Designed miniproteins, single chains, continued (4). Designs and how they scored, part 91

Each design is a single chain, and the fold is of that chain. pLDDT is the mean over its residues in the fold that is shown.

## One batch from the design tools (miniprotein)

Design m15357
Fold by ESMFold2-Fast:
Structure m15357 (fold): chain A 77 residues (1-77)
Amino acid sequence: EGEEYIEKKVKEAEELLKKGLEEDSEDQIELLEESLKIYEELLKLLKETTPESELHKELEEKVKKAKEALEEIKKKK
């Protein structure tokens, strides 16, 4: 079922985002970039199948948060 696949991937991306935000290490950027990649893949899939869904909007917000976190970390350098 496609919904089960999406839920699993959302959970994976959420775990990576949480680790990237919590870790004070060199891996922080890599974890956030990996999370962002998964969210972007999910958004692409949802855009092709269910572009008007609430889940699509939620994932767009998650992508925004991940991008903002990455920009903040890179700007601090």
Scores: mean pLDDT 75

Design m15358
Fold by ESMFold2-Fast:
Structure m15358 (fold): chain A 66 residues (1-66)
Amino acid sequence: SAAEAAARARQAALREEIDKLTEELVQLKRDLRKNREDEVKSAQLEQEIAAKLAEIRALLDQLKAG
């Protein structure tokens, strides 16, 4: 049905967004390791990592809720 197709499309979109954010998170963690001696950049990267983790958690909650 159209409703089931829409639900599947929404879940697929959420999974793709989670995958993209997870890949971005891996890159941010690599950048954090490379910039450990730069206090300002490390602080900025840590904040960005925390924000991405919060966004991933929110999307996972949406995916589980349907």
Scores: mean pLDDT 87

Design m15359
Fold by ESMFold2-Fast:
Structure m15359 (fold): chain A 92 residues (1-92)
Amino acid sequence: MSPALEASVTLGVAEIAIAVAKLLLKKAEEALKKGDYEKALELAEEAEELLERARRLADEARPHADPAELARLEEAIREVEERVKEIKEKAK
């Protein structure tokens, strides 16, 4: 497999991790609305783990990745990071 194709596949895996993290954060936000702070924190921590995996994959792919695809993923990572921080702050 070419380095560029391998990087594209790696970014695709990172995008799936971010998509799952977004679903977990939606459930965490629903838990916060119900007053289930313990569940909200648990889901936010699971999303944070997926976020860190996505960051590692993005870093691995960076030398051979399409710059536009990488930038889009890095923006999504930043958005998820902010949502995790907000949920953790509200669940204290």
Scores: mean pLDDT 86

Design m15360
Fold by ESMFold2-Fast:
Structure m15360 (fold): chain A 47 residues (1-47)
Amino acid sequence: MDLLERTYELFKEAADAYYKGDPRAVDLHVRGVGAFDDMLLESSKSI
């Protein structure tokens, strides 16, 4: 799977949910943070 694309997709959904007042915005944001952290770890391997 494209980890970078998935990470941005999650953050985009979290932002959209936040603007809609959806209580799931926090959950989506947390999931995005986890995916972002994984992306940073994968990025560090390329150095």
Scores: mean pLDDT 70

Design m15361
Fold by ESMFold2-Fast:
Structure m15361 (fold): chain A 60 residues (1-60)
Amino acid sequence: SELAEKIVEEAKKKIEENGLEEGMKHGIELMDKYRPEMSDEELLEAGRKIGEIVEEYKKK
């Protein structure tokens, strides 16, 4: 979904700019903000993709 993709992209950008902790916090805040507008499947997909990005950045 468009919202899930925007949340993932914003979290990824924040991770790249400010590190994993700030990026994850930002992603969680966005997911909480947009939760009423997202389905359970969209929330799960956003969380899964953020988790993959986190694992990738932890290796760098």
Scores: mean pLDDT 79

Design m15362
Fold by ESMFold2-Fast:
Structure m15362 (fold): chain A 55 residues (1-55)
Amino acid sequence: SEVQLRAAEADIREYAKEKGIELSDEEIREAALLALQQGISGEEAVKRLLEKKKE
């Protein structure tokens, strides 16, 4: 579980850097948990997180 969470956080951090998206450590963790809980990609989790923040 911890290994999977750490891997998801790393993938999300890398994706955010590649796209020029600025995310806090807390937001990266939230997106990683979302990806693991819903079985979605890190990219999709980041997109969902950003949509939530636009409200």
Scores: mean pLDDT 80

Design m15363
Fold by ESMFold2-Fast:
Structure m15363 (fold): chain A 100 residues (1-100)
Amino acid sequence: PLAELEAVFNRMFLRLLIAKLLKFSGSEVATILEKARAEVEALRPRFPAELRPLVDQIIAAIDEAIARIKANENDQKEIDRTVDELIARVTALLREMRAA
């Protein structure tokens, strides 16, 4: 399940990079994150009980980013900041999952 989670993250990261380059709207960026959230949620039951709290933290980080983007849909600088912070947070959580 970790490899599938990393694949979801890699797809999310690539889509977010394209969104930044093509100046996607906040709603388009939120849609990318909502799709990633659904894929992570679907993988959650496949993880052992010890790792589910880290998966829950990833879902919470994505939910927080979606909320911030929707609240700042016309502020490109804030959207970019939120995306960068989300990528850093998820990367750190994936590192913790590999160490566990």
Scores: mean pLDDT 87

Design m15364
Fold by ESMFold2-Fast:
Structure m15364 (fold): chain A 92 residues (1-92)
Amino acid sequence: SSAVETVRRLAENVIAAIEAGDKFALDISVALLLAAASIAALAARRAGEDELAAEIERAADRFAAAADAGDIEAARRAAEELIAAIERSKVG
């Protein structure tokens, strides 16, 4: 699995934790997703995928802001945005 695929799986875990109402799982998944997104953006840049790296960083910044504010629905949307950015990179 690539670093980018790890971000996709962790974003799915965040959504699952939100749906389950599991605050502990959500807090852990948030921390892991932010760390993985930083690694994935660096890996994308090293591969010459600068646009994908920028999309991951923008989505991760929105996710961090939503998590800091305790805005669960904004956090869900940001996680979905991360998944969408990664899926777009696979078809283009």
Scores: mean pLDDT 81

Design m15365
Fold by ESMFold2-Fast:
Structure m15365 (fold): chain A 64 residues (1-64)
Amino acid sequence: MSTIERVAVHDLTTHLGLSREQAEEVIRLAKEGRIDEAARLLVEHGGLSEEEARRIAESLAKAL
């Protein structure tokens, strides 16, 4: 896993309360361009709104 991916996993687990496994799945989906699926996990496990989750997923996809 790259340093950028490790930082993203840390942020998702520390700030949004995702498990490491959930955070790694979000990163994987974002890397694959599967923004809707990544956003869904952020809503279900991070407690985010759909709008906020989509923005975060798009930002991750652009950074990765």
Scores: mean pLDDT 80

Design m15366
Fold by ESMFold2-Fast:
Order: sequence, then C-alpha cells, then structure tokens
Structure m15366 (fold): chain A 64 residues (1-64)
Amino acid sequence: SIEEKVEEFLKKLGRETLDNYELLKFMVDEFGIDEAEALRLLQKAGKSFYTKEEAIELVKEGLK
C-alpha cells in the first residue's frame, strides 16, 4: 500500500519527515508519477518538509 511504502522509506531515512527532493524522487521512482505533475503538487503544497500523512496525500493526488 501507499502507507506501507511511505512508512518504510521514512524508517530507512531514520526520520519522521521527507524533504521536497526526497518526496519528488519517491513519487516518481516508486509510483511512476509524472515528474512535472509531482513538481506541480509539491509547488502547490509550498512546504519544505512533509509528514507521513502529508506524503501519503500527495502520492494519492499524483495517482489520480
């Protein structure tokens, strides 16, 4: 699931948040989300760091 993949990635990083670059790569590499669409979603969010819940929401939006 999206939640399990996000949780595993955060555990590998040893952190509770992802930055814009990490979330961009994760969206593109793990879910096949188009890079331009992922960038659009990240720019719309306007954040420097994303919690597990925020990352899950952005991945779900990118898959629509």
Scores: mean pLDDT 86

Design m15367
Fold by ESMFold2-Fast:
Structure m15367 (fold): chain A 74 residues (1-74)
Amino acid sequence: ATDEEINDGIAAIYLGIGNLLMKKGDYEGAVESYEKAIELATDPELRRQAYENLAKAYEKLGDTEKAKEWREKA
């Protein structure tokens, strides 16, 4: 496995953690997990999913401006 493959694997785990935190209603924790996924992800599809889910988490927090910014990056 390359460093890129390992980083994408860890990013996918953070994306999954963020999704579970969204279901729990921990939107602040979901934001943190999605941001870590974005930091590590090199795969464009994985990055896109993280951007979309981060935007949804910000919508749940009432931060409409940040939700719009991240949605535009997806």
Scores: mean pLDDT 85

Design m15368
Fold by ESMFold2-Fast:
Structure m15368 (fold): chain A 62 residues (1-62)
Amino acid sequence: EFEEAKERIRRVLEAQIANGEAALKAGDTSPEAIADVRGGQGARQAPEEVIELAAKNLVELG
């Protein structure tokens, strides 16, 4: 459960970054597209403890 939640979080972050990058390449320079890429990149570089906390919260919400 916990490891699956961590994998899910990482996949969501990668999808968000990919979607934001695709939008920017298509000429969509909206604040939302920029925030999506920057937010996802920041979260991906987060310390392992932050990812673990997010995974615990995800499991609790289930």
Scores: mean pLDDT 67

Design m15369
Fold by ESMFold2-Fast:
Structure m15369 (fold): chain A 92 residues (1-92)
Amino acid sequence: KKYFEEGVKALNERNYDEAEKNYKKAIELDPNYADAYNGLGFTEFLKGNLDKAVENYKKALELKPNYVAAKYNALFAYNITGDERFLELAKK
């Protein structure tokens, strides 16, 4: 659906508030949309909201345990922040 695509577009334009809004709309329409949780997690990470980033990556990996993109995003967040919660997500 268009909300996920609009979220990706906003993220690429560094419009993080618009990206957050659109990813949340995608999740409202499909609560099992792992890609939208991954996108929201990365958006929250870029906004400095590390707790929200962890929660959204965790949900994405819970929905898709072998979700390579979410694991790479978590590992990237760990390499930048040193926050062990992101490393734990990447190991699963």
Scores: mean pLDDT 87

Design m15370
Fold by ESMFold2-Fast:
Order: structure tokens, then C-alpha cells, then sequence
Structure m15370 (fold): chain A 67 residues (1-67)
């Protein structure tokens, strides 16, 4: 299902960034419980916000790696 795929994508992004569900929730403006439900495919994440955060955090990681 599309919701399960989005939840799996969100979890992989979070794990690649080294974030807890609580930390990702703070970045998305939602509770840790909401992030847990999004990753489980119970709630649809805001895919645009997730992509924007993924790009921003990826750029920050590249910048830190160059120092």
C-alpha cells in the first residue's frame, strides 16, 4: 500500500540522518507518537515537508563532512 511505502521511506530517511522518532517529530512539528504512526503506515506524512527536510539535512551533512 502507498501509506506503508511512504512510512518505510520516512523511516529510512530518519535512520540515514541518525534521528530518533522524537527528533524527527520536532523537525516535522508533530509528536513522536505521530511519527511512529506515520512510519507504521497508519497516518500519511506530509511528503513535501519530508523531502524538503531530507534535502536540507543532506546538505548540512555534506557541509559538516567537508570541515
Amino acid sequence: SSLKLLGEELKLLREELGLSQKELGELLGVSQATVSKMEAGEIEPDRKKVLELGVDLGMELIKKGLQ
Scores: mean pLDDT 72

Design m15371
Fold by ESMFold2-Fast:
Structure m15371 (fold): chain A 60 residues (1-60)
Amino acid sequence: DIEEFIKKLEEKIEEIEKKIEELKKEYEKNPSKEIKLEIEILEGIKALLEGMISFLKKKK
């Protein structure tokens, strides 16, 4: 079901948001190009998942 799939994507976005916050705290403690890149990648993945949810909602 599209509903179940959307719910799973929303749950995944929440997990990614939590990971981004944890990485931002690490970046404050130890600023590194690697941590910054990891944050940027996760933010990109989050944006893609949000776009996917928007697309799926439009199908209704």
Scores: mean pLDDT 84

Design m15372
Fold by ESMFold2-Fast:
Structure m15372 (fold): chain A 56 residues (1-56)
Amino acid sequence: SEASKEALEILRESIKRGEPASVATGRALRRVGDAIQEELEKRRKERQELLEELLK
């Protein structure tokens, strides 16, 4: 997914800059977490819209 590519790029850039592995991993995991949250929010909105459509 796009978010996975971004997370990997963040990880690679942090490593290239000589940042500790813990920092690099932390940055990448934050992006993954954000992506999961975005996907859950999209799923919630789509379900809500479908239910509203069925009730019309």
Scores: mean pLDDT 80

Design m15373
Fold by ESMFold2-Fast:
Structure m15373 (fold): chain A 65 residues (1-65)
Amino acid sequence: MSKKTLEAETLLALGLMAYSLEMYDLALKQFEEALKLAKEAGDEALAEEAEKEIEKVKEAIKKKE
């Protein structure tokens, strides 16, 4: 894997951990960074996964106000 792909995977994992702890703001930031790096690396599957997680977090944040 490219270094950017590995970094994106690491950020995705950290974002999932933050999400499980209900730290939605932190999870969102980590998923957005993972998406950026995945797109830069050309990893479409990883980018799609990050986008999916971003939408879940945004929904959780909006509902909690």
Scores: mean pLDDT 82

Design m15374
Fold by ESMFold2-Fast:
Structure m15374 (fold): chain A 69 residues (1-69)
Amino acid sequence: SMELVERAGVKAVLAGDYETAKLMSEAIKKLKEKPNEEAWKLLEEAARLVLEGRFEEARKLIEKALEML
């Protein structure tokens, strides 16, 4: 959900992980231009990982989503 992704973006900024926040913003922007269900599912999974504090694993999933966009 968009709410989950927004919450994860806020958490990344508050944690000082601006790289993760930037990648999430870029993926959301590209998904608005070219909707992709598989890439969106990867972004939601990455958001869940960010909320768990697993930033490195989340970045890998976001990068994979960006490769599809």
Scores: mean pLDDT 82

Design m15375
Fold by ESMFold2-Fast:
Structure m15375 (fold): chain A 69 residues (1-69)
Amino acid sequence: MEEAWEKAREAARAAVEEALKAGLTDSQAFRIGYTAGAQTLVEAGIPLTDEILKKLRDVTREVLAALKA
């Protein structure tokens, strides 16, 4: 589980970074990163419960904030 979350964070970061470089808005970059992270968790066999999705939103928001700092 921990390894899957590390991979999801990395996938979200890469997706957000590419979206921002492509000139997309913060909102669009967030959605793209969130989707990439969700796909990574699903591939790792982690169910997308409300609790998991809430944690993924927090992770994606932190990633976006860090890349814009």
Scores: mean pLDDT 84

Design m15376
Fold by ESMFold2-Fast:
Structure m15376 (fold): chain A 104 residues (1-104)
Amino acid sequence: NPLEELKKKLEELKKEIAKIGSEWLKKVEEVLKKYGNRFSPELIEQLKEIELEYLEKLIEFAKKNNVDEKVLKLLEEAKERIKNSKTVGELFQTLQELTNELYS
């Protein structure tokens, strides 16, 4: 049954994306627990590294699954924006804008 096989592949794809997002969220929570509400350059750099790791995993996943070139371009652009970010607000804004573009 070709339609049933396609549905199973789509559900597996959703689970893999959710797993990548869950791993990212856990790393962010761990860093925030360690630093709390304290502003520091070290906090920003750790959050930046975690978000870059998350984007790299999404890019690899997109390439492996032959995702649309437009989506791949958006992920690569977000990666460069994160590399150049200097505040937690900029990191959050980049992720929000990327999410809006991917699900619009």
Scores: mean pLDDT 70

Design m15377
Fold by ESMFold2-Fast:
Structure m15377 (fold): chain A 67 residues (1-67)
Amino acid sequence: TEALAVGDVAEAIAPSPATGPGELALHEGERVRVLGLVETEAGRFALVQTADGRVGLVPVSLLRRVP
C-alpha cells in the first residue's frame, strides 16, 4: 500500500461516514485531493478537498493513493 502525501489524489475504497466534527462524508470511489495529514488519538486522518470544493477530514485507512 502506497503512503499518502500532500498533493496526492486519493480514492475512497469504502463509504466514509462523517462521524465527528470536521469529518467529510465520501462515496466509495470518490476522488479527493490531499491537502494535509493529521495524526490524532483516534488515528490518522487526511485533510482532503472534493472536486466541488468541500473540505474535511477522512480516515487515511479509507483512502487509496491514485498513481
Scores: mean pLDDT 78

Design m15378
Fold by ESMFold2-Fast:
Structure m15378 (fold): chain A 79 residues (1-79)
Amino acid sequence: ERTLSEAEREGFVAAARAVPAAPAALETVIRSSRTTLELAQFLQRLLGLDQAQADALRAALESSPDPVATFRAFLEAHL
């Protein structure tokens, strides 16, 4: 499992705040996530994602040179 840094979690929170359609619970979910797997699983439940969408998000975050920008783009595409 890929561990999320504190800087990545704060960046994801800032990205979520920049997306108007993002639910308020998303910030709590991000702050509670220790790994990309946990984040993807919580987002699957919170946003109603299917397994393929959750797996794609996890893979994208793990391979991205800029996970915060990748996360923002994901939210904009799915919200």
Scores: mean pLDDT 83

Design m15379
Fold by ESMFold2-Fast:
Structure m15379 (fold): chain A 67 residues (1-67)
Amino acid sequence: MKEEIDRYAKLAAEHRANGDTEAERQAVRDIAALNWAYLEGKPYEEMRAELDARGWTGPAVTAPPAA
C-alpha cells in the first residue's frame, strides 16, 4: 500500500518535471484512490471506481493540498 503510493508519487514528480500534466493528474488520482482505500479499509479498485463514478478529476496538480 504505502510502497505503491510512494511509487505513484515519484511518477507524478517525474511527469511534472517533464511537463506531462495529464500523466501527473492521473498519478495524483491514483494516489488519492489508494489513500482513500487505505483509510476506508476497502480495495483500491472499489475506491477508484467510486471516484470515477463521482466524476472526481482530482485536485489541480498545480494547486497546493488543502490546508
Scores: mean pLDDT 64

Design m15381
Fold by ESMFold2-Fast:
Structure m15381 (fold): chain A 68 residues (1-68)
Amino acid sequence: MEEELKKLVEELVKIAAEELGVPEEEVRKEVEKAIEEAEKAGMSKEELIEGLKKALEALELKKEKGVA
């Protein structure tokens, strides 16, 4: 579970860092903060994993379909 969450975070960080033109380390900090806030709000790790998967798919779709 946590290993899957970590893999999704790393994938999302790479794509978001490329899209935003910022260092991966900065994006990772923002993603980790968002996860902590979501957990404090009562989201389960399963819900976090599902949310990250959908966020990753949305980023890939935006990249392909172009918000150019």
Scores: mean pLDDT 73

Design m15382
Fold by ESMFold2-Fast:
Structure m15382 (fold): chain A 66 residues (1-66)
Amino acid sequence: EREQRIAELEARIASLHKEMDELDKKYKEAVKAGNKEEAQKIRQEGLSKIGELLRTIGDLIDVELE
């Protein structure tokens, strides 16, 4: 039960890292293109993903402490 929940949270963290890597690539492309509006949009999406990542890490720590 605990091992399964840890594995699920670790998989979610890995998924979020993958999504953030995709956003980083898009951000760099927007900056190269001089598209400040697109870059700002991607930055906001990245901040949202960081918030979700921090929450998921918190959940993982809580499970580990049990």
Scores: mean pLDDT 82

Design m15383
Fold by ESMFold2-Fast:
Structure m15383 (fold): chain A 86 residues (1-86)
Amino acid sequence: MAEAEALLKEAEELFQKAVEYYEKKEYEKAKEYLKKAAELAVEGLRLLAAATEDEELRAALEAGIEYVKKLMEARIKELEEKEKAE
């Protein structure tokens, strides 16, 4: 749990850096940090899912992982479209 919390905290910090680069119009760097943030968030959620014996909680965490992956794909595509416009 503490390890998963540390990964999720690190993902949050990387997400904030992605936002900072986005505001600076550095879309390529924003995309890189967003990808890293999503990867750490998925890893943290997987550790939580592996640690639980509650089937309902595990299913909810697995659904959360799929949601993060789809959200990441959508945001990366949006950043790629903005990068292409320059």
Scores: mean pLDDT 79

Design m15384
Fold by ESMFold2-Fast:
Structure m15384 (fold): chain A 91 residues (1-91)
Amino acid sequence: MKDLAASVEEIKKRAEELVERVKNEDLTPQELVNIVTALSIEAVGALFAGNKDQAKAIAEALERMAELVKDRYPEIAEFIKNVAEKIKKAI
């Protein structure tokens, strides 16, 4: 059986590392979309598995990413914000 606690910790840590990357690196629109897509797939998987805490952690990370990129890439920020909101509604 997969360790649920370890999986939650791994997802949260990875999400926090990606938020830090978005904050400190000059990421391209394509790199931002790739990060958001990967996290969205993980959030959907967590929701199907009943892991609401994982999905919530991912949604909160996406909201932080949207805030960080809103001035540079407002359309991408809106996309990220909408993805986070959809995940939060599914919890």
Scores: mean pLDDT 78

Design m15385
Fold by ESMFold2-Fast:
Structure m15385 (fold): chain A 100 residues (1-100)
Amino acid sequence: MSVKELLEEAAEHFERAAEIYEQAGKTDDAKGYRNLAERVRKLTEEKDKEKQIIELNALEIYAATGIAVLKDSTDPADQEVRKHLERALELLQEAIEKLE
């Protein structure tokens, strides 16, 4: 996959996490993940490689933190969101590797 394709897929996973939490009535969490999806989509237009890597590292930390917080949750919404965050993290890490 190209960096652009990896980022577009990562943004889709953050958007899916937002949709799951919106349906569960967790509006603030849903807004947070929609903001992360928008940040990833903006990176598809970033032409400064160094700026792109800095923002990707920040997004990776957000995804990893979300996974850690949700690790032991028995809430079905949290379990599905964690799955999407795990895939987003993998895609963000592959994008960083291709840029470095």
Scores: mean pLDDT 88

Design m15386
Fold by ESMFold2-Fast:
Structure m15386 (fold): chain A 90 residues (1-90)
Amino acid sequence: MKVLAQKLVNNRILLTLTETSLTLKDLNDPSKVETFDISKLESAEVIEKDGKYYVVLKYKDGSEYTLSYKFEKKAHAVGLATAINNMLKE
């Protein structure tokens, strides 16, 4: 499968874009790999819950998926959401 782009975010999360998928790998826990079908993804947004920040993937069908990453700093969640949105527009 051809890799179209890779981006390391916050020195922790490696994003890999292919023609069909977006994969997120946590370098602190490489067993926790999440892969998403890019044809179904619309955008990524930041939410706050219980004083922590999360990234939510918005699907074209209106459904949402909250990524497993919990951030203490809003800037780190914004950085991840921005990197995902940039890859989805490529």
Scores: mean pLDDT 83

Design m15387
Fold by ESMFold2-Fast:
Structure m15387 (fold): chain A 56 residues (1-56)
Amino acid sequence: MKLEEAKKLAEEYIQAAKRAGVPLDIDAFAKEISKKTGVPYEEAKKIVEELLEKYR
């Protein structure tokens, strides 16, 4: 299922942004994940938001 790939990619983007000291742009991450994995934008956005809450 593409969902597992989307979750892994979201985690990588969040970690990369934190390391680079750039703001976490949920919309930009969700769009890129949707584009690369084929999951709907709304689903990708939920994945990014849930991961950000977990890493809080």
Scores: mean pLDDT 77

Design m15388
Fold by ESMFold2-Fast:
Structure m15388 (fold): chain A 62 residues (1-62)
Amino acid sequence: MTKEEADKLVQEAEEALKKGDYRKAFRLYSEAMTAYAELGDVEKAQEYARLAKEARDKFLGR
């Protein structure tokens, strides 16, 4: 996966989050985390892992 593809996943996740679609945001942030990890960007992978967990907790009502 390219950095541009990873950046697009983040933009789509942010749009889903703004619409309150926490389930979609969780999926997209999780994909972005994996993409940045594959690219060796550990800092961004950790950031999107945190955002994915936050989105998951919101759609689970936790």
Scores: mean pLDDT 82

Design m15389
Fold by ESMFold2-Fast:
Structure m15389 (fold): chain A 85 residues (1-85)
Amino acid sequence: MKSEAEAVAERLRALAEQALAKGDLRTAARHYTRLGSAYFNMKKYEESARAYEQGAELYEKLGDKGMAQALRQQAKEARAKAAAQ
């Protein structure tokens, strides 16, 4: 059966993609950030890193350098954990 954590991740991805399709970059960035955290908690570190990088790219487009740098750092941490598995 599909876990509750996997259901949350799928919902966050759908919400992020819906926001991105509508041009709502800030809402999309928030959902990708939450998706990155959800994957990290599931120990799906490569998926976590990709979600954080998507969020970082959107914050960069919004001019939010601080959030973009923070999410790139989270992606690096996730990739380091993936490499250690």
Scores: mean pLDDT 86

Design m15390
Fold by ESMFold2-Fast:
Structure m15390 (fold): chain A 71 residues (1-71)
Amino acid sequence: SAAEALRAVEAETEREAEAALAEARREGLSPEELRRAAALLRGLAERARAAGVERLAAALEAAAREFEALA
């Protein structure tokens, strides 16, 4: 179903965001790269929220804050 497909996409996106954050911490990305990543995540969170996908939006916002904190 569409709902099941959406759950799968949400889970995959959350895992990818977590992996990217862990990699950023390990590799020591530049402040500019970290801010760019945070901006992209915030944009995706706004779109997710507009679509009613609040759990994903919250996860993306949390990831964006973590990237900003590393900058």
Scores: mean pLDDT 78

Design m15391
Fold by ESMFold2-Fast:
Structure m15391 (fold): chain A 80 residues (1-80)
Amino acid sequence: LSEEEKEYEKKVKKGLLENPEKILEVAREALKALKRAGASKEEIERAEELLKKVEEEKDVEKRAEYAAEMAALALRELRK
């Protein structure tokens, strides 16, 4: 992750910790964005793994971390 992508991930995580009800929505939208942008199979598989972790995890901070990582991956792909 570049410094900009890391900063974006931190901002998304902070926003999700303030609004935990948006975590699953943000994760799902990030996966949709990656698929629409034509991300590689490996990047899509990574995002699907992270979405599963968001769905299975009960700790809100870890869920926000996974969703924020997905959002950062989507940002990277959309900026190509």
Scores: mean pLDDT 82

Design m15392
Fold by ESMFold2-Fast:
Structure m15392 (fold): chain A 86 residues (1-86)
Amino acid sequence: MSEEELEREVKLALARIYLSLGNKAYSKGDYETAAEMYERAVELAEEADPESPLLAEALRNLARAYEALGDTERAEELLERAREIE
């Protein structure tokens, strides 16, 4: 494994951890913390693989958190981004 491959794998692993933390916060009704964790997951997944299913999942979960916070406009933008990813 090259340094570039290792960096990519580390970013994907961290993105999954943040996604999991966000899901835990969301389940407790802590939508602000959920949004923060999902934002970190989106950043890491996008840097690692901008076409990954993980990025699409993180974007959809972030959109749900923003909807819960009343930010429907940002939620719609995130859902559109997720739909462009296979």
Scores: mean pLDDT 87

Design m15393
Fold by ESMFold2-Fast:
Structure m15393 (fold): chain A 87 residues (1-87)
Amino acid sequence: SEAEEKAKLEKEALKLVEEAAKALAEGNLKEAEEKAKKALELALKVSETSKAAVYALEMLAEVYKAQGDEEKAKEYREEAKKRVEAA
């Protein structure tokens, strides 16, 4: 069913968030960004307010902060907060 497909996408997105967090911890900023962006792409196919989407946005904020892009880090952090408040 479509609901089962969305559940699989959310699980895959959450796994990519975990992989992005590991890459970030290892200092692999490019890999962390690529995985976090893919996580967000999959999560948005489920719901804009899904837990996976929020976690992916929070991970992108941390990745951009680590890259020194404080403006992007702030934008993604504020977007994640808005989605938590809307859910």
Scores: mean pLDDT 86

Design m15394
Fold by ESMFold2-Fast:
Structure m15394 (fold): chain A 60 residues (1-60)
Amino acid sequence: SRIEEIKKLLEWIRETLNAKDVEKFGKVLVGNSKRLLPEDEAQEVEKVIKEIVEEARKKE
């Protein structure tokens, strides 16, 4: 699914970028998903992004 592909991409980004950059990238993705995706899918993307940002913060 698109959500699974986005999740994998964000997990890769989390390993490569610092938490601040992950958060900035996540904000852009959430904004775009709200415009481009159905509301239910956009909410799931936002949830996944929040989880990945929190994991990145724990690493630092």
Scores: mean pLDDT 72

